# Designed miniproteins, single chains, continued (5), part 14

Each design is a single chain, and the fold is of that chain. pLDDT is the mean over its residues in the fold that is shown.

## One batch from the design tools (miniprotein)

Design m16456
Fold by ESMFold2-Fast:
Structure m16456 (fold): chain A 62 residues (1-62)
Amino acid sequence: GKEKEEKENEVAKKAQELYKKLGSSDELTENTQEGAIEARKLLAEGGSVEEALKVIEEHLSK
């Protein structure tokens, strides 16, 4: 449906923005791949960009 497809598209855009912000830092890029995958899953389940960033930070703080 229109709303659901638009929401899914927004989630994808948020995931791309999240990854782009983290990918801007060379050091973050190498360690964020696994965190980015989990963050994308969280966004797909209706999570926010802030929650996705928290997931990535937890992976960086190993």
Scores: mean pLDDT 64

Design m16457
Fold by ESMFold2-Fast:
Structure m16457 (fold): chain A 87 residues (1-87)
Amino acid sequence: LYRPNPLLAELLRKVGETRETLTPGEILYYFYEWARKENRVLKDKDSNLVDVSGTPLGEILGVDEVDLLDEEGILERLLRHSERVPP
């Protein structure tokens, strides 16, 4: 299980996720839900790109956009900003 950092936790709360610890798959799922609900999927370029610019998350990830087709890369970046909790 992983505990999201405070900024990631705030993002997840916007889509109704309030648990302190999550599986990697749950973190990825709620990130996609956040991207869809906040209308951050870039319609003008590629519907698989998510705009994280202008957010603390974008600063932490070091990127302005993430590609939803790069599921492994997104997950790796999100888990770097989460604390691993023993089972």
Scores: mean pLDDT 69

Design m16458
Fold by ESMFold2-Fast:
Structure m16458 (fold): chain A 68 residues (1-68)
Amino acid sequence: SAGARLSDAQLLRHVRALLLGAAADGASPEQMRAGAETLLEDYRTRQGVSEATLARLRALADELIAAA
């Protein structure tokens, strides 16, 4: 769908907020990864986010999970 969508900056901010919140709540790296994959799948299938943007979001998620 070509409806209104979040900007790349908003998507990056949302992923960062989700993962930093999960880490603060004591989530394991495995739980954070599962949450990130669920969110990225929603962005891909329901929000129509581009593969290039999804790759950037995945890279950010990998960085934040490694740092937690």
Scores: mean pLDDT 80

Design m16459
Fold by ESMFold2-Fast:
Structure m16459 (fold): chain A 82 residues (1-82)
Amino acid sequence: SLLEELGKKVKEAIEIAKKEKASEEVIKALQAVLDQVEAGTLDLAEAKAQLKKAHEKAVEEELYKVIEKIKKVGDILDELES
């Protein structure tokens, strides 16, 4: 399902963020999305807001691998909204 794929891609984004030594702000924003998915309480608007925060901070930190993974998560959120 798209929801299972979302959880998988957020986990991948968190793993890459940790490897690239992203700030706690990036990791917490991604974790907030994952927590909603795993709890079955996904709010698409809130998830998109958290993802935007993670993206803006990853851009500031020049973490290009993290930015690419965040983009993949965003694509799935957009597909879930359609």
Scores: mean pLDDT 87

Design m16460
Fold by ESMFold2-Fast:
Structure m16460 (fold): chain A 68 residues (1-68)
Amino acid sequence: GSVPSEAEKQLERHYILGLVYESRGDRARALAHYEAALEALERVTSLPEEKKQALRDEIEARIAALRA
């Protein structure tokens, strides 16, 4: 199997931290980590576009919920 790229590892790390801060009610830190996850996702070249779109949709939905 392919080893995850540094960008993919940063995507996973920031997404997990976003979830952790969201669960703690720290909306500002959750948003910062979700935005960093989206920046990392844009740099990921090892995933097909349909997989990247699914991840983008999931992260954007969480950002939208926190901004509502």
Scores: mean pLDDT 84

Design m16461
Fold by ESMFold2-Fast:
Structure m16461 (fold): chain A 76 residues (1-76)
Amino acid sequence: AAAANAALANGDKAEAAGDYDSAILYYNNAANIYEQQELYNNAAAAYNKAAAIAAKLGKTLTANYYSAKAAALAAR
């Protein structure tokens, strides 16, 4: 959990700084670690953050991909 929480916090900092590509990377890393720990709600939240940033950048396919992953995990 500590490593995933650190990645999530780094994503939030990158987003606040306007470094959206780094924010997506950190949120994706946090989500992957949460998934491995079976913390599916936390993983879904991290993927939703990545999807929101991708949508902000006009990357519709990337946003839809992360949103779909989040929805699947939240259903568990």
Scores: mean pLDDT 83

Design m16462
Fold by ESMFold2-Fast:
Structure m16462 (fold): chain A 93 residues (1-93)
Amino acid sequence: SVEQKLAEMRELADGIIEAVEKGDFDKAKELLQKFGEVASSLPNLTPEDLEKIAELLEEAYRAISDPNLTREEKVARVRELLDEALKLIEKSA
């Protein structure tokens, strides 16, 4: 159900943030990919919303990979981007 997928996506977002906080950037990237896969399976997202979510996830991936950002800055940026993605997903549910 859409409600179950929304719950899964919130758990994935929390898991991504926790992985970044712990410095497990490989795990964060793995969970970020899973977040994108679940989002793409949602029936009520428009092509425009899917494109925006993909852009937000790409920015999160770049932030995690950026050697010029501190861990704290990576956490803040990834949280901001995932919150925007979740807001788009929840609006379309």
Scores: mean pLDDT 86

Design m16463
Fold by ESMFold2-Fast:
Structure m16463 (fold): chain A 82 residues (1-82)
Amino acid sequence: MTKEQIEKLKKIIENLYKAGKITRDEYDELMKLVEEDPIKALEKLIELGVDRGTIIAFLQVLGYKIRSDEELEKVIEEIKKK
């Protein structure tokens, strides 16, 4: 994963914290996970119930193409299975 992708993921996490959608403890954990394992960071975001737009933005930075709600649900299910 490129440094540019990591920085984009970190900005998504910062925006969630600034919007009051995650706690400070969740923010600190997610910032660490983005650097160590971005898929685990995504799993944590899904578990926390963040909005679909944020999940889609995160997946797009990771290289996934999300064109429909059905495709988003399929990708989330595959991530949860592994």
Scores: mean pLDDT 80

Design m16464
Fold by ESMFold2-Fast:
Structure m16464 (fold): chain A 95 residues (1-95)
Amino acid sequence: SRRERLLEEVLARIDALQANPKLSEELKEALEEFKEALEKGFEYLPEEEWEPLARAILGALDLVEKNLDNEEVVERFVKALKELSEYLNKLVEEA
């Protein structure tokens, strides 16, 4: 499934970023929480929302990796990851 391949791509990109030695502890924790939420919540995501969300996540992961020294970029990304994790966890609870 294209849906499942895109999930594998997102998860692989998160794993690749987590291997970066420049990663802050705060960003590492947010990525770990997001990965768990995504793995649990993925099945309950609306099909129409997944592809644009996955593309946005992949683009944001690329942007933050290039800007790990920029505190404002990292802080905004951590907040976005936490909000997405909460949304995904809510989908599991409402299922």
Scores: mean pLDDT 85

Design m16465
Fold by ESMFold2-Fast:
Structure m16465 (fold): chain A 78 residues (1-78)
Amino acid sequence: SHRLGMEVAYEAAREQIRWGNAKGAELAGRTMAKFARESGDTKEGAEQLEELAREALKNPSTRRAGEVMRELARELAA
């Protein structure tokens, strides 16, 4: 299920942000955006990516991932 894939990717992104792993967080965010597009849950995906972006931007180690997640959220919302 694409929706289940999005939920799994969301949890993975949260853990990667908590670990300070920018590359892992970015990969999880991109995977989440892909499943959101495939399922048509683009509004929900954009909202969740913006939430993850705000958390990632609080930590210098994940700042770059936060910037990517925010851009992905904007693309899904368009």
Scores: mean pLDDT 85

Design m16466
Fold by ESMFold2-Fast:
Structure m16466 (fold): chain A 88 residues (1-88)
Amino acid sequence: IEEKLLETAYRAGAAGEKLGADPEDVADQIVGQAEAHGVKVDREKVLKAAKKGAETAKTDPKRADELIAKLPEEEKETIELLKAHAAA
């Protein structure tokens, strides 16, 4: 369960970098979703995974595109909303 959550955070971090969202906001969203389902997660691990995803998007755009394509559509929409709220 935690490993899949960290994988989702890594992919979401890559998508977030492309959309201009902060890795911290991405991590908070992932943690919030996990807690809503009664899953305890280490926020620091989630944040670290999201930051790694953002770094991948900067250093290897092709790999980042592959990671983003594997994200659930719900996570992509969440990151887009975070970007919109940051701009407001």
Scores: mean pLDDT 71

Design m16467
Fold by ESMFold2-Fast:
Structure m16467 (fold): chain A 72 residues (1-72)
Amino acid sequence: MSDVEFLRKLLEYNAKHGAKTLEEYAKLLGISVATLKRRVDRLEAEGLITVTKKGDKYFFAPTDAGAAAIEA
């Protein structure tokens, strides 16, 4: 799975299901929590997403650059 495909799936899950725990995202995406953390950290560092944490739940929103990347 490419970073763009990963970003698209992550944002689709947020749109359909709202904020989730990292374990729930990992299960939905079929990857480990460790892999999820590495990919999310990379996307945030590249300026493609913003990360919001409330309790144990995370919400991922695209930046303008992130939205452009998944629509291209």
Scores: mean pLDDT 80

Design m16468
Fold by ESMFold2-Fast:
Structure m16468 (fold): chain A 61 residues (1-61)
Amino acid sequence: SKEDILKEVEKLKKEGKTPEEIVQFLADRGEIGKYASAEDVYKLLKGEITIDEFIEKLKSS
C-alpha cells in the first residue's frame, strides 16, 4: 500500500540510504509511476529535491 511504501522509504532514510538506493527499492517493487511520479524520481536522482521533499510528494500522491 501507499502507507507501507511511505513507512519503508522513511525507514531507508533513517538508515542513511542514498537517493539512488531509495529509487532502486521503489523500482524493485514496481512502485515508480504508481505512488512516485517519474519526474519526482528524476529530481531526487539529480539532487534537485531532498529525500524529505520526496517523502512529502509521496504523501500528496
Scores: mean pLDDT 80

Design m16469
Fold by ESMFold2-Fast:
Structure m16469 (fold): chain A 57 residues (1-57)
Amino acid sequence: SPVQLQKLVDVAVGLLKQANQPANDVNILAVAQALEVPQALHAQFSQQVKAQLQAEA
């Protein structure tokens, strides 16, 4: 659901910030795997993580 995806995005953004890792495809895929994000949602998850980090910069 959109609400559950947003929660995963928020966790991912927090993890990337804490680790000082850039929001590149490799790091986002690693976080998606760790959070067990469904493969069908990986593209949307990646787009939202990048957009949220850009907005918070």
Scores: mean pLDDT 79

Design m16470
Fold by ESMFold2-Fast:
Structure m16470 (fold): chain A 104 residues (1-104)
Amino acid sequence: KRLEIVKKLIERGKKAKSDEEMTLAERFLLAAIDEAGIKPEDLFSPENREKLEEIRKKLIDYVENSGLDEVRVLDPEHIEEGKTVLVPKEKAREALDAALEQLL
């Protein structure tokens, strides 16, 4: 179930026309797969933990230093459904961490 949700989020992220249409979780997953070369099934591997933490930190640093007022995140109560909400950028870290804790 968890891997199927991850694969669905990756496909949705790939179809996004801009970064603003993607949730932070989708941006994280695309960075892990496209930039770091991690296979979706290997996202759960302990060997990739350090690389995933670097990607997470870089994404949060980008958001916190951006001119954005709000960011799109997965609704933590509806992660399996892939529902999205806009949150103030100050909530971005909390929302990303909640999503990754449920997905990974």
Scores: mean pLDDT 80

Design m16471
Fold by ESMFold2-Fast:
Order: C-alpha cells, then structure tokens, then sequence
Structure m16471 (fold): chain A 87 residues (1-87)
C-alpha cells in the first residue's frame, strides 16, 4: 500500500538519477515524473497526519519531508525535460 508506493518512488528516483548521470535526460525526466506520481499517491492515501510507516526511513514520519521530496522530484523532472528538449 503506502509503503510500496514510497519504495517505488525511491526506486524510480534512483533510476532517474542514474539516467541523468548518463546524459539520458528524456528517460530521467520520465522516471522523476513517475517517482513524483508515486509519492503524491502515497501522500493522498495516508493523509499527512497519519501514523508513520514502520518499514520505511524515519524521515518519512515528517509530512514536510514528503512535501519537500515531492517538490524536488517535480523540479528534477522539469529540469531533465528542459535539457532533453534543448538537445
């Protein structure tokens, strides 16, 4: 459920970072967008006041950490998409 969505977001962000490092900005943008969608879905299911998910890092117990991460993922996706379009 929520834990699976958060793990998916982490996995997709890591893959996006790897493709960005390779210069594949189009693939990185897609992966960052998918990571942001997974995190948004997790936030929508939990509500920001819900009890923390015990199988995930303690940082995910803080709603502000989720919001900051979502903003970062969306920014990374936009930056990667802009680089892909400029190439």
Amino acid sequence: KVEELLQRALELEAQGQAYEAQGDYAKAAQLYSQAAEALQEAMDLVGLDQEPAPSLPLSYNDPQVWLDRLARLRQKAADAAAKAAAA
Scores: mean pLDDT 74

Design m16472
Fold by ESMFold2-Fast:
Order: C-alpha cells, then structure tokens, then sequence
Structure m16472 (fold): chain A 99 residues (1-99)
C-alpha cells in the first residue's frame, strides 16, 4: 500500500510518461486510456481514503474527456494535463494536512 508521499511521486512519474506519449505522437485516446489506467492502479494501492477519493475524481474527469473524444468533440492534450495537475495538487494538499 502506498503512502500519500509515494502516491505523489508516482503521479509525477505518470505525468512524465503522459508527456512522453504525447511527444511520441500517440493518439489522444491512447494517452487518456493510459492516464486512466495509471490513476486506477494508484487508487487501488493508495492506503489513505482521502487520497483514493482524489484519484477517483481524476479518473472521473478523464473518463468525461474520453466520452467527449468518443462523441467526436474536440479534446486537447492540455485538458488531460490539467486533470492530472489538479489531481496531484489535491494529493499534495492531503499530504500536507497529514504531516
């Protein structure tokens, strides 16, 4: 089980991998699917229920972007990064409150 500090470190790693996939020209759908799976793995391993809830909110927002993409609506890479950045900020805030 991962502590909030370990979740935050893994989130930073996930964000770096998401940026790498974008720079390699991967389709946005693959990037969204990769980010959702990464957050799900972190949520399953996270020991703190508030951290799990923050990760689940990130998953829910990425799933909305995926639905928008599948409907033929415009989705930007920046929207994906914004979800991941807000998720990381929520986890960081939870970590600081518990230190």
Amino acid sequence: MLTPDEVLARLAELIREVVKLYNEGKPLKEIIDFAIEGLRELAEQASDPEVRAALQRGIDELEKLKEKYDAGEEVSFDEILDVLARTAQEVAAIRERKR
Scores: mean pLDDT 87

Design m16473
Fold by ESMFold2-Fast:
Structure m16473 (fold): chain A 66 residues (1-66)
Amino acid sequence: MELSEEQKQQIRDIVLNPTGEPMTPEQRAALLAGLSGGARAIAGAALKEQPDLSLEQAREIVAILT
């Protein structure tokens, strides 16, 4: 899927500023399983780049992709 420049910037800002408690492997797996292929690829890449992202930050990324 193609993202707007605004969406890309929002995701980048989240990835560069990890806050709160890092999500568990189970939370990560459940989040990614709920996404379409394109959204899953982008969210998965963001979580791989910044493993310390909280569940709330990961949900914000998902909201941007929806």
Scores: mean pLDDT 79

Design m16474
Fold by ESMFold2-Fast:
Structure m16474 (fold): chain A 90 residues (1-90)
Amino acid sequence: LREVAEYIMELDGRLDEDLEEVVRDVEEFLANAESLPAKLATAFTLEVLRRVEAGERPSREELARLAARRRAEVLGADLAELEAQLAARR
């Protein structure tokens, strides 16, 4: 997670005054969530940054919802791949 936060800090030129709040919310959510793969964490962080750049200020509840959707998307893709492989083997 620290690597994700440092990546956000390196994007300073693209982030609004809410940078610290966005980083803190992402860090707090990911620290309290079940272990998430780095790829998923990075994708989630980039989506949050995109929303902040668009003038949105995601609440903690919105961040939790976005993270849940991203996690479901990744798991759904993995499950679909496994189902396809099983069907091909049968």
Scores: mean pLDDT 56

Design m16475
Fold by ESMFold2-Fast:
Structure m16475 (fold): chain A 65 residues (1-65)
Amino acid sequence: MKWEEIEKLVRKALEMREEPVEKVDEIRAKLVELIDEANIDTDEEVEELHKFIDKLAEEYEKELK
């Protein structure tokens, strides 16, 4: 899986929540493309992806507060 690429894009999307919508949409589109290219089709892979994203979001929220 492209976990490093996913982490990088998730972190950028979170940082750019204050940026113009257009740039946030570009990052989200690229994240969706990477997920699609990784062929995450199994329930197990989807669960691992959600856990990974949740962990990154929690870490980012802690840094903001």
Scores: mean pLDDT 63

Design m16476
Fold by ESMFold2-Fast:
Structure m16476 (fold): chain A 74 residues (1-74)
Amino acid sequence: MLLSTEEALARFREEMAKIEEEFRAGKISLEEARQRMQEIFDEIVSQAGSRETFDAVVAEAAAWSARLAEMAAA
């Protein structure tokens, strides 16, 4: 099934929240968190119904990458 922009962003954010929680708990490394983010990104964009949806997920992924880097620096 193809995802709308809202569905793609909601799914991406839900999965990123799980990764963030595991990283904060020390269960995964920063590299493992980045790898999981890339896998989820690839899965969601493969289901993107439009270029607009793709571009929105790309922007969200960039923001989450920055957030993980800030968390690692804290």
Scores: mean pLDDT 82

Design m16477
Fold by ESMFold2-Fast:
Structure m16477 (fold): chain A 95 residues (1-95)
Amino acid sequence: DAAARARLIAFLRQQAADSRAKSDQYDALAKQSSGRDKILYESQAGIYLISATVNELAIRTLERTPIEVVRQRIQQRAAEQPQPTALEQALLALA
């Protein structure tokens, strides 16, 4: 329903924001560091950036597509694939 969708979007937005903040923090530490520490901080910044991007993509999917259209497309895709993905299962539970 709309309320459950709004709650999930709010949760994902918070996770994306937290991940971006951590990515920025580690990127700043990398710029102040050298050698191994620089590489480790750059790696951490990259991991958090990927996490933020994945959450932002999920938000866009939830916002772009009306719940009925999402449900119909997932049902159609499920008919063509024997196992729905974890994301597809989560979207069906929210619809």
Scores: mean pLDDT 74

Design m16478
Fold by ESMFold2-Fast:
Structure m16478 (fold): chain A 85 residues (1-85)
Amino acid sequence: SLMDEVDEMMEQLKEYAKRTIELIKKSSKDGRKRLAGLTIGIIDSTIEWLKQQRKDSKDEELRKKLDEYIEELNKIKEEILKLAK
């Protein structure tokens, strides 16, 4: 189902972000900016896709879950932005 696909995608993205954050912490200033930029690009693309799924769905439970994932991704994005400074 779409929900199962979204859940799997989100688990993979969160694990990727976690590993990338640890790599950013160990990187040079220049390396941190490059890794942060690439990761934020992936997160932004995912947020836009989730927003589109929300718009296309009439299922209120799915829409709520998508809103929660968007909020979670925005929090991860904020953490990455702070590390890139």
Scores: mean pLDDT 87

Design m16479
Fold by ESMFold2-Fast:
Structure m16479 (fold): chain A 93 residues (1-93)
Amino acid sequence: IEEEIEKAKKEQAELAPETAALIAAAEADPRRAADSTIRELARRISEIEGVPEAEVLRELRRAGLSEAQAALIRRQIEWYEKYKPLAEKLKEL
């Protein structure tokens, strides 16, 4: 019953070194995240958090995210999206 949750946590742990590398590169990355990426992240965060997409988009644009920062946020969103369906399946079993 806990195997799927453990697997999701192990996958998250496998991403931890990459996440640390992305964080370390964030301040050194002068490249700004593409507007298309910012819109994608805003939509996905809006769906996860239940807040209006326009508000998330405004905050992300004000923050002036680098490519490295946007990649870090995307990886966290992907992990959450992967984990949430798994948790729902375990509840139905």
Scores: mean pLDDT 68

Design m16480
Fold by ESMFold2-Fast:
Parts: C-alpha cells; sequence; structure tokens
Structure m16480 (fold): chain A 95 residues (1-95)
C-alpha cells in the first residue's frame, strides 16, 4: 500500500466512526429522495399530456386517435398512482 492509500483509509474510518447517521437523518434523506422521484414522475406526466395534445390536434384517424389517447391516459394514471404511493410513504416517514 502507498502511504497515501493508508492515510485515505484512516480518514474514511474516522469519518465513518463519527458519522453514524441517526434514524432521523436517514429518514430525512429518504424523504428527499422520494420528493425527487415524485418531481421526475410529474415531469413524465407533463410530457405525456403534451403528447395527448399533439395527437388530439394532428391525428386525423379517429380509431388510431382513440387508441393512442387511451394508452396515454392509462400511462398517466399509472404514474399518478405511483406518485400517490410515494406521497403516502413520505407521510409514514414523517410520523
Amino acid sequence: MTPIEELSKKRIEEILKNKELDEEEKRELEIKALEREIASLESAIGILEAAKDFIEKYEKDEEKKEKLLKELDEQIKELEERIEELKKRIEELRK
């Protein structure tokens, strides 16, 4: 081992010994991660809603239009249900 590797290992061990994240700090980090996942899912819904508007405006085949809009509505619903599950998880962590 180089002297630099031994120094780095000792520093990491000292940091780990002094930084046991308590249960509250761990919960706050999990909540932050869940909030970021919700924001990502909300962005995905926005893209799907924009796709619906495009299809409604430009798709001239009524059967194809209905099928595509139904598929997008089902995808949006699944993402909305996922967001609600994540929101419930955040509420449980805040208790």
Scores: mean pLDDT 78

Design m16481
Fold by ESMFold2-Fast:
Structure m16481 (fold): chain A 78 residues (1-78)
Amino acid sequence: AAELVAKLAIEAGRAFGREEVGERLAEAILNDDAKKLAEILNEYSNLDREMTEEEARKLLEELYKEAEALAKALAAAA
């Protein structure tokens, strides 16, 4: 799950011309580091409100859950 989310972060970074941001996001995701994820998102996002570590943790958990479901679907298709 984390591996797939990290790969998507890297590809998104490339698509937006921000490979270094994608790599930093991937590292935080692979290390399950909600605090680092919140810091990166606050640094590079145009959000009206600063993201908290708790909000970043909830995002990580939802992304892992969605990535696990996607990985299972892809494995079933292979």
Scores: mean pLDDT 74

Design m16482
Fold by ESMFold2-Fast:
Parts: sequence; C-alpha cells; structure tokens
Structure m16482 (fold): chain A 72 residues (1-72)
Amino acid sequence: MLKKEAEKKIEEARLALAEGNYKEASKNLKEAGNIYEQLKDYEKAINVYKANIELGKKLEEEKNYEEAIEAY
C-alpha cells in the first residue's frame, strides 16, 4: 500500500531529524514525495518536497554543502 509506504518514510525522516541525521531525513522525505506523486496526491508531494528544500537550505547555512546538494 503506497500511502502507508509514504507515511512510513515520513516517520523515518522525523526520527532521523531527531537524531541529527539530516542526510537520512532528506532521503526519506524525497522518497515519500515521490510516492505521493505516484499516488497523484500532488498537494502532499509538494508539501514534502518543500520540507526537503527547507532542510537543504539549513544544511547550506551550516556549511554542509554536500548534504544540501543531496537534499535538493
């Protein structure tokens, strides 16, 4: 069930953020957005992609340019 898969990815991203694993969080957010896009739930896909872009901006501000590129 793709919806449950996307929700699981978002939860994994949340846990990764709590642990300070920004790369893992970004990867899970990107995967969740892709799943919502496949489901044609464009509103949720856009929202998840926006969260990933904001994470990328934060990584750039912290001088983690490699991680920021992966997030975007």
Scores: mean pLDDT 75

Design m16483
Fold by ESMFold2-Fast:
Structure m16483 (fold): chain A 58 residues (1-58)
Amino acid sequence: EEEAREQARRNAEADPDPLRRASWYIKAGYSVEEAARFAGVPKATAERIKARIDALEA
């Protein structure tokens, strides 16, 4: 559980693409605001990424 979040955080930190970084944090169960802050993207961008991930995994 926390191991999965830690692994996603490491993957995010290694990825130079901020959109992929935000995607990793969201998939790990981080909040939209936390994912936006850690990935360095606007909250609105992180909300769009979450909506797309939720749609793809539905």
Scores: mean pLDDT 75

Design m16484
Fold by ESMFold2-Fast:
Structure m16484 (fold): chain A 75 residues (1-75)
Amino acid sequence: SSSEREYLERLARAAERHFDEAVAALSPGAQRDVETIRRTGSPEEAARALAGALLMESNAGNETVREIMEKLLEE
């Protein structure tokens, strides 16, 4: 939905400013995937991938990710 897109775009902008802190909260597999995109893709692709990974892992019950997302959205 458009509201989910808008949320992801806001999260991506916040995560871009705190990229290393946000990526460190992810599972090891998701960290590797996002870091690969950061090395091989554009900054926009990396920020979008990070935002998607944060949302997915938060929904899956990763408490550390949920806490970092709360911090990012308080900016």
Scores: mean pLDDT 81

Design m16485
Fold by ESMFold2-Fast:
Structure m16485 (fold): chain A 79 residues (1-79)
Amino acid sequence: TTVTVSPSTTVSDALKKAGVTGDPSDYNLIYNGKVIDVGSDTLVGAAIKAGGSTGPNFVAGGPGQFLGGGTVTVTVEKK
């Protein structure tokens, strides 16, 4: 399942938006073909950056210009 979320949305909330009503730990978030391996309280934008999925061009602009008004599309898959 694919969902579009704010980068300020937590990983747990992104999973819930994808219809995960059971155990969020049974699922992975995937961005740009890479699994986001972070805790449920981590923000999706921070998780994507930490995972290195888009490399240095992911954070566009100057200091603090990290996904500052956009949305991101992530795929939710069962582990």
Scores: mean pLDDT 61

Design m16486
Fold by ESMFold2-Fast:
Formats: structure tokens, C-alpha cells, sequence
Structure m16486 (fold): chain A 80 residues (1-80)
């Protein structure tokens, strides 16, 4: 699996699991976080890209409830 395919799988899992527990604005912030690391995913393996994705997702998840953050974390882990 390419790193780009992995990002797409993470995105799909977030759409399936997190979309209904987040506002449209909160959900869009997560998608923007994934899209922000896509240029790195075209050039580098998951070992380089996943820490940056984690940072961007944490930043996008500021102000979310603990329950909302758990759903996001589980969706990402299931895609890996």
C-alpha cells in the first residue's frame, strides 16, 4: 500500500465513523489536516508521514471532546 493510499483509507474511515459525531466544520478541519500532508505522502513512506499527520490531526482536534477524539483515533488506527 502506498502512503497516499493509506491517507485515502484514513479519510474513508473518518467519513464512516466520525462524520456523524462531529460538526461539518470540525469534520472539514480533519479532512484539511489529511490533505495538508498529502504532498509528503507522495514522496515519503508512512514512517515519515504518519508522525506529521498525527501532529496535524491533533491540531485540528483542539477543542473536541474526549469521546470525539477517541472516535478519530480509532478510525485512524483501523485504517493502519
Amino acid sequence: MSTVELLDKIRENLEKKAKDVLSPEQFQALLDAIDSVRPLAEKYPPLVVLPRLGFELDKASRGLSEEQRKVIEEAVKEAL
Scores: mean pLDDT 83

Design m16487
Fold by ESMFold2-Fast:
Structure m16487 (fold): chain A 76 residues (1-76)
Amino acid sequence: SLARQLAAMQAAQKALDELYPEVAKKVGKENADKAKQDALDTVSDLVQQDPSMSPDQAAQVAKDTLKKNVDKILKS
């Protein structure tokens, strides 16, 4: 349902907001904003493909995607 998808997206957003200050400290606000937005876009696509995705699963995907994005920035 749309309500379930919204709950998953809210969980992803909350998880990313909690990690944001540390990410911004490591890579700067501009890179942190881009990495966060990319993680949200990734979760949005996955939630649309799998509407059964739980809020906890969405939050975990968001965290994993953010970590991969930060790692790529730090290696550049």
Scores: mean pLDDT 86

Design m16488
Fold by ESMFold2-Fast:
Structure m16488 (fold): chain A 68 residues (1-68)
Amino acid sequence: MPLSEEEARERFEAFARELLANLESLSRDQVAAKIRELGLELLAQGAPEELVDRLELEVLFRVLSLEA
């Protein structure tokens, strides 16, 4: 069954909280790679590509906002 928008969003929110808690220990390349890894997992589970792209951008925006 393809992943619902709610499930995908919850997965990205949980991931973002964990990522932000460890942000000081991660390089920008590692952050980007981890975001993309989650996106690829959700795509493999049948999540729509447009939804995954949007959620990836939301998490990336939050990370970049904290670095600015």
Scores: mean pLDDT 77

Design m16489
Fold by ESMFold2-Fast:
Structure m16489 (fold): chain A 92 residues (1-92)
Amino acid sequence: KKDQVFATAITTASFPPEEKPLAAQAGGLVRVGQTDEGRRLHPAAVDRFQEELSKPMTEEKKKKALEGAKKSGEENSSLKPLYEEVEKLYKE
């Protein structure tokens, strides 16, 4: 499930600041098997999240996820927990 956290961070970072919280929430719903609920919340974020998971999670992608999550957390404090989760997993 480590790759799902990185995929959520990459997906969230790809959307405008106003959409990032909904994109992160939709990714979180897919991670717990609630794909239909996630798609009702933000269909584009679910599609992007699944696309990122269908591709290998390379070191470059993990670094991009970390950088994107940090910036997202700086723009919106509700996204700081996602950055903290990504940072913890990246340091492993």
Scores: mean pLDDT 82

Design m16490
Fold by ESMFold2-Fast:
Structure m16490 (fold): chain A 80 residues (1-80)
Amino acid sequence: MEPKDGIEYFKLEVETIKKHLASIGLPDAKSPEEAARRAPERMTDEAIDALLEELAKVGPARATGSVEERRARLRAIRAE
C-alpha cells in the first residue's frame, strides 16, 4: 500500500542507497543490484548487511519483502 507521503520515503531510500554505494567506492551505481554485478568483490556480506540495516531504518512503509529475500538476491547476483 502506498503511503500518503510515499514520494518523500522513496527519496530517503534513494539517498540511503546512494550513500552506502559511495562508501564502498561505487557512487555512480544506480542500485545495489547493479553494484553487485559491476563489482561483486565490493558487495561483501558485511556491506550487504549494512545496507539492509540502513534500509530497515527508512521505514516499514517501504518494506516489500523480507531482509533475507533481498540478501539472497544480492548474493545470487554477486555469484554470477
Scores: mean pLDDT 69

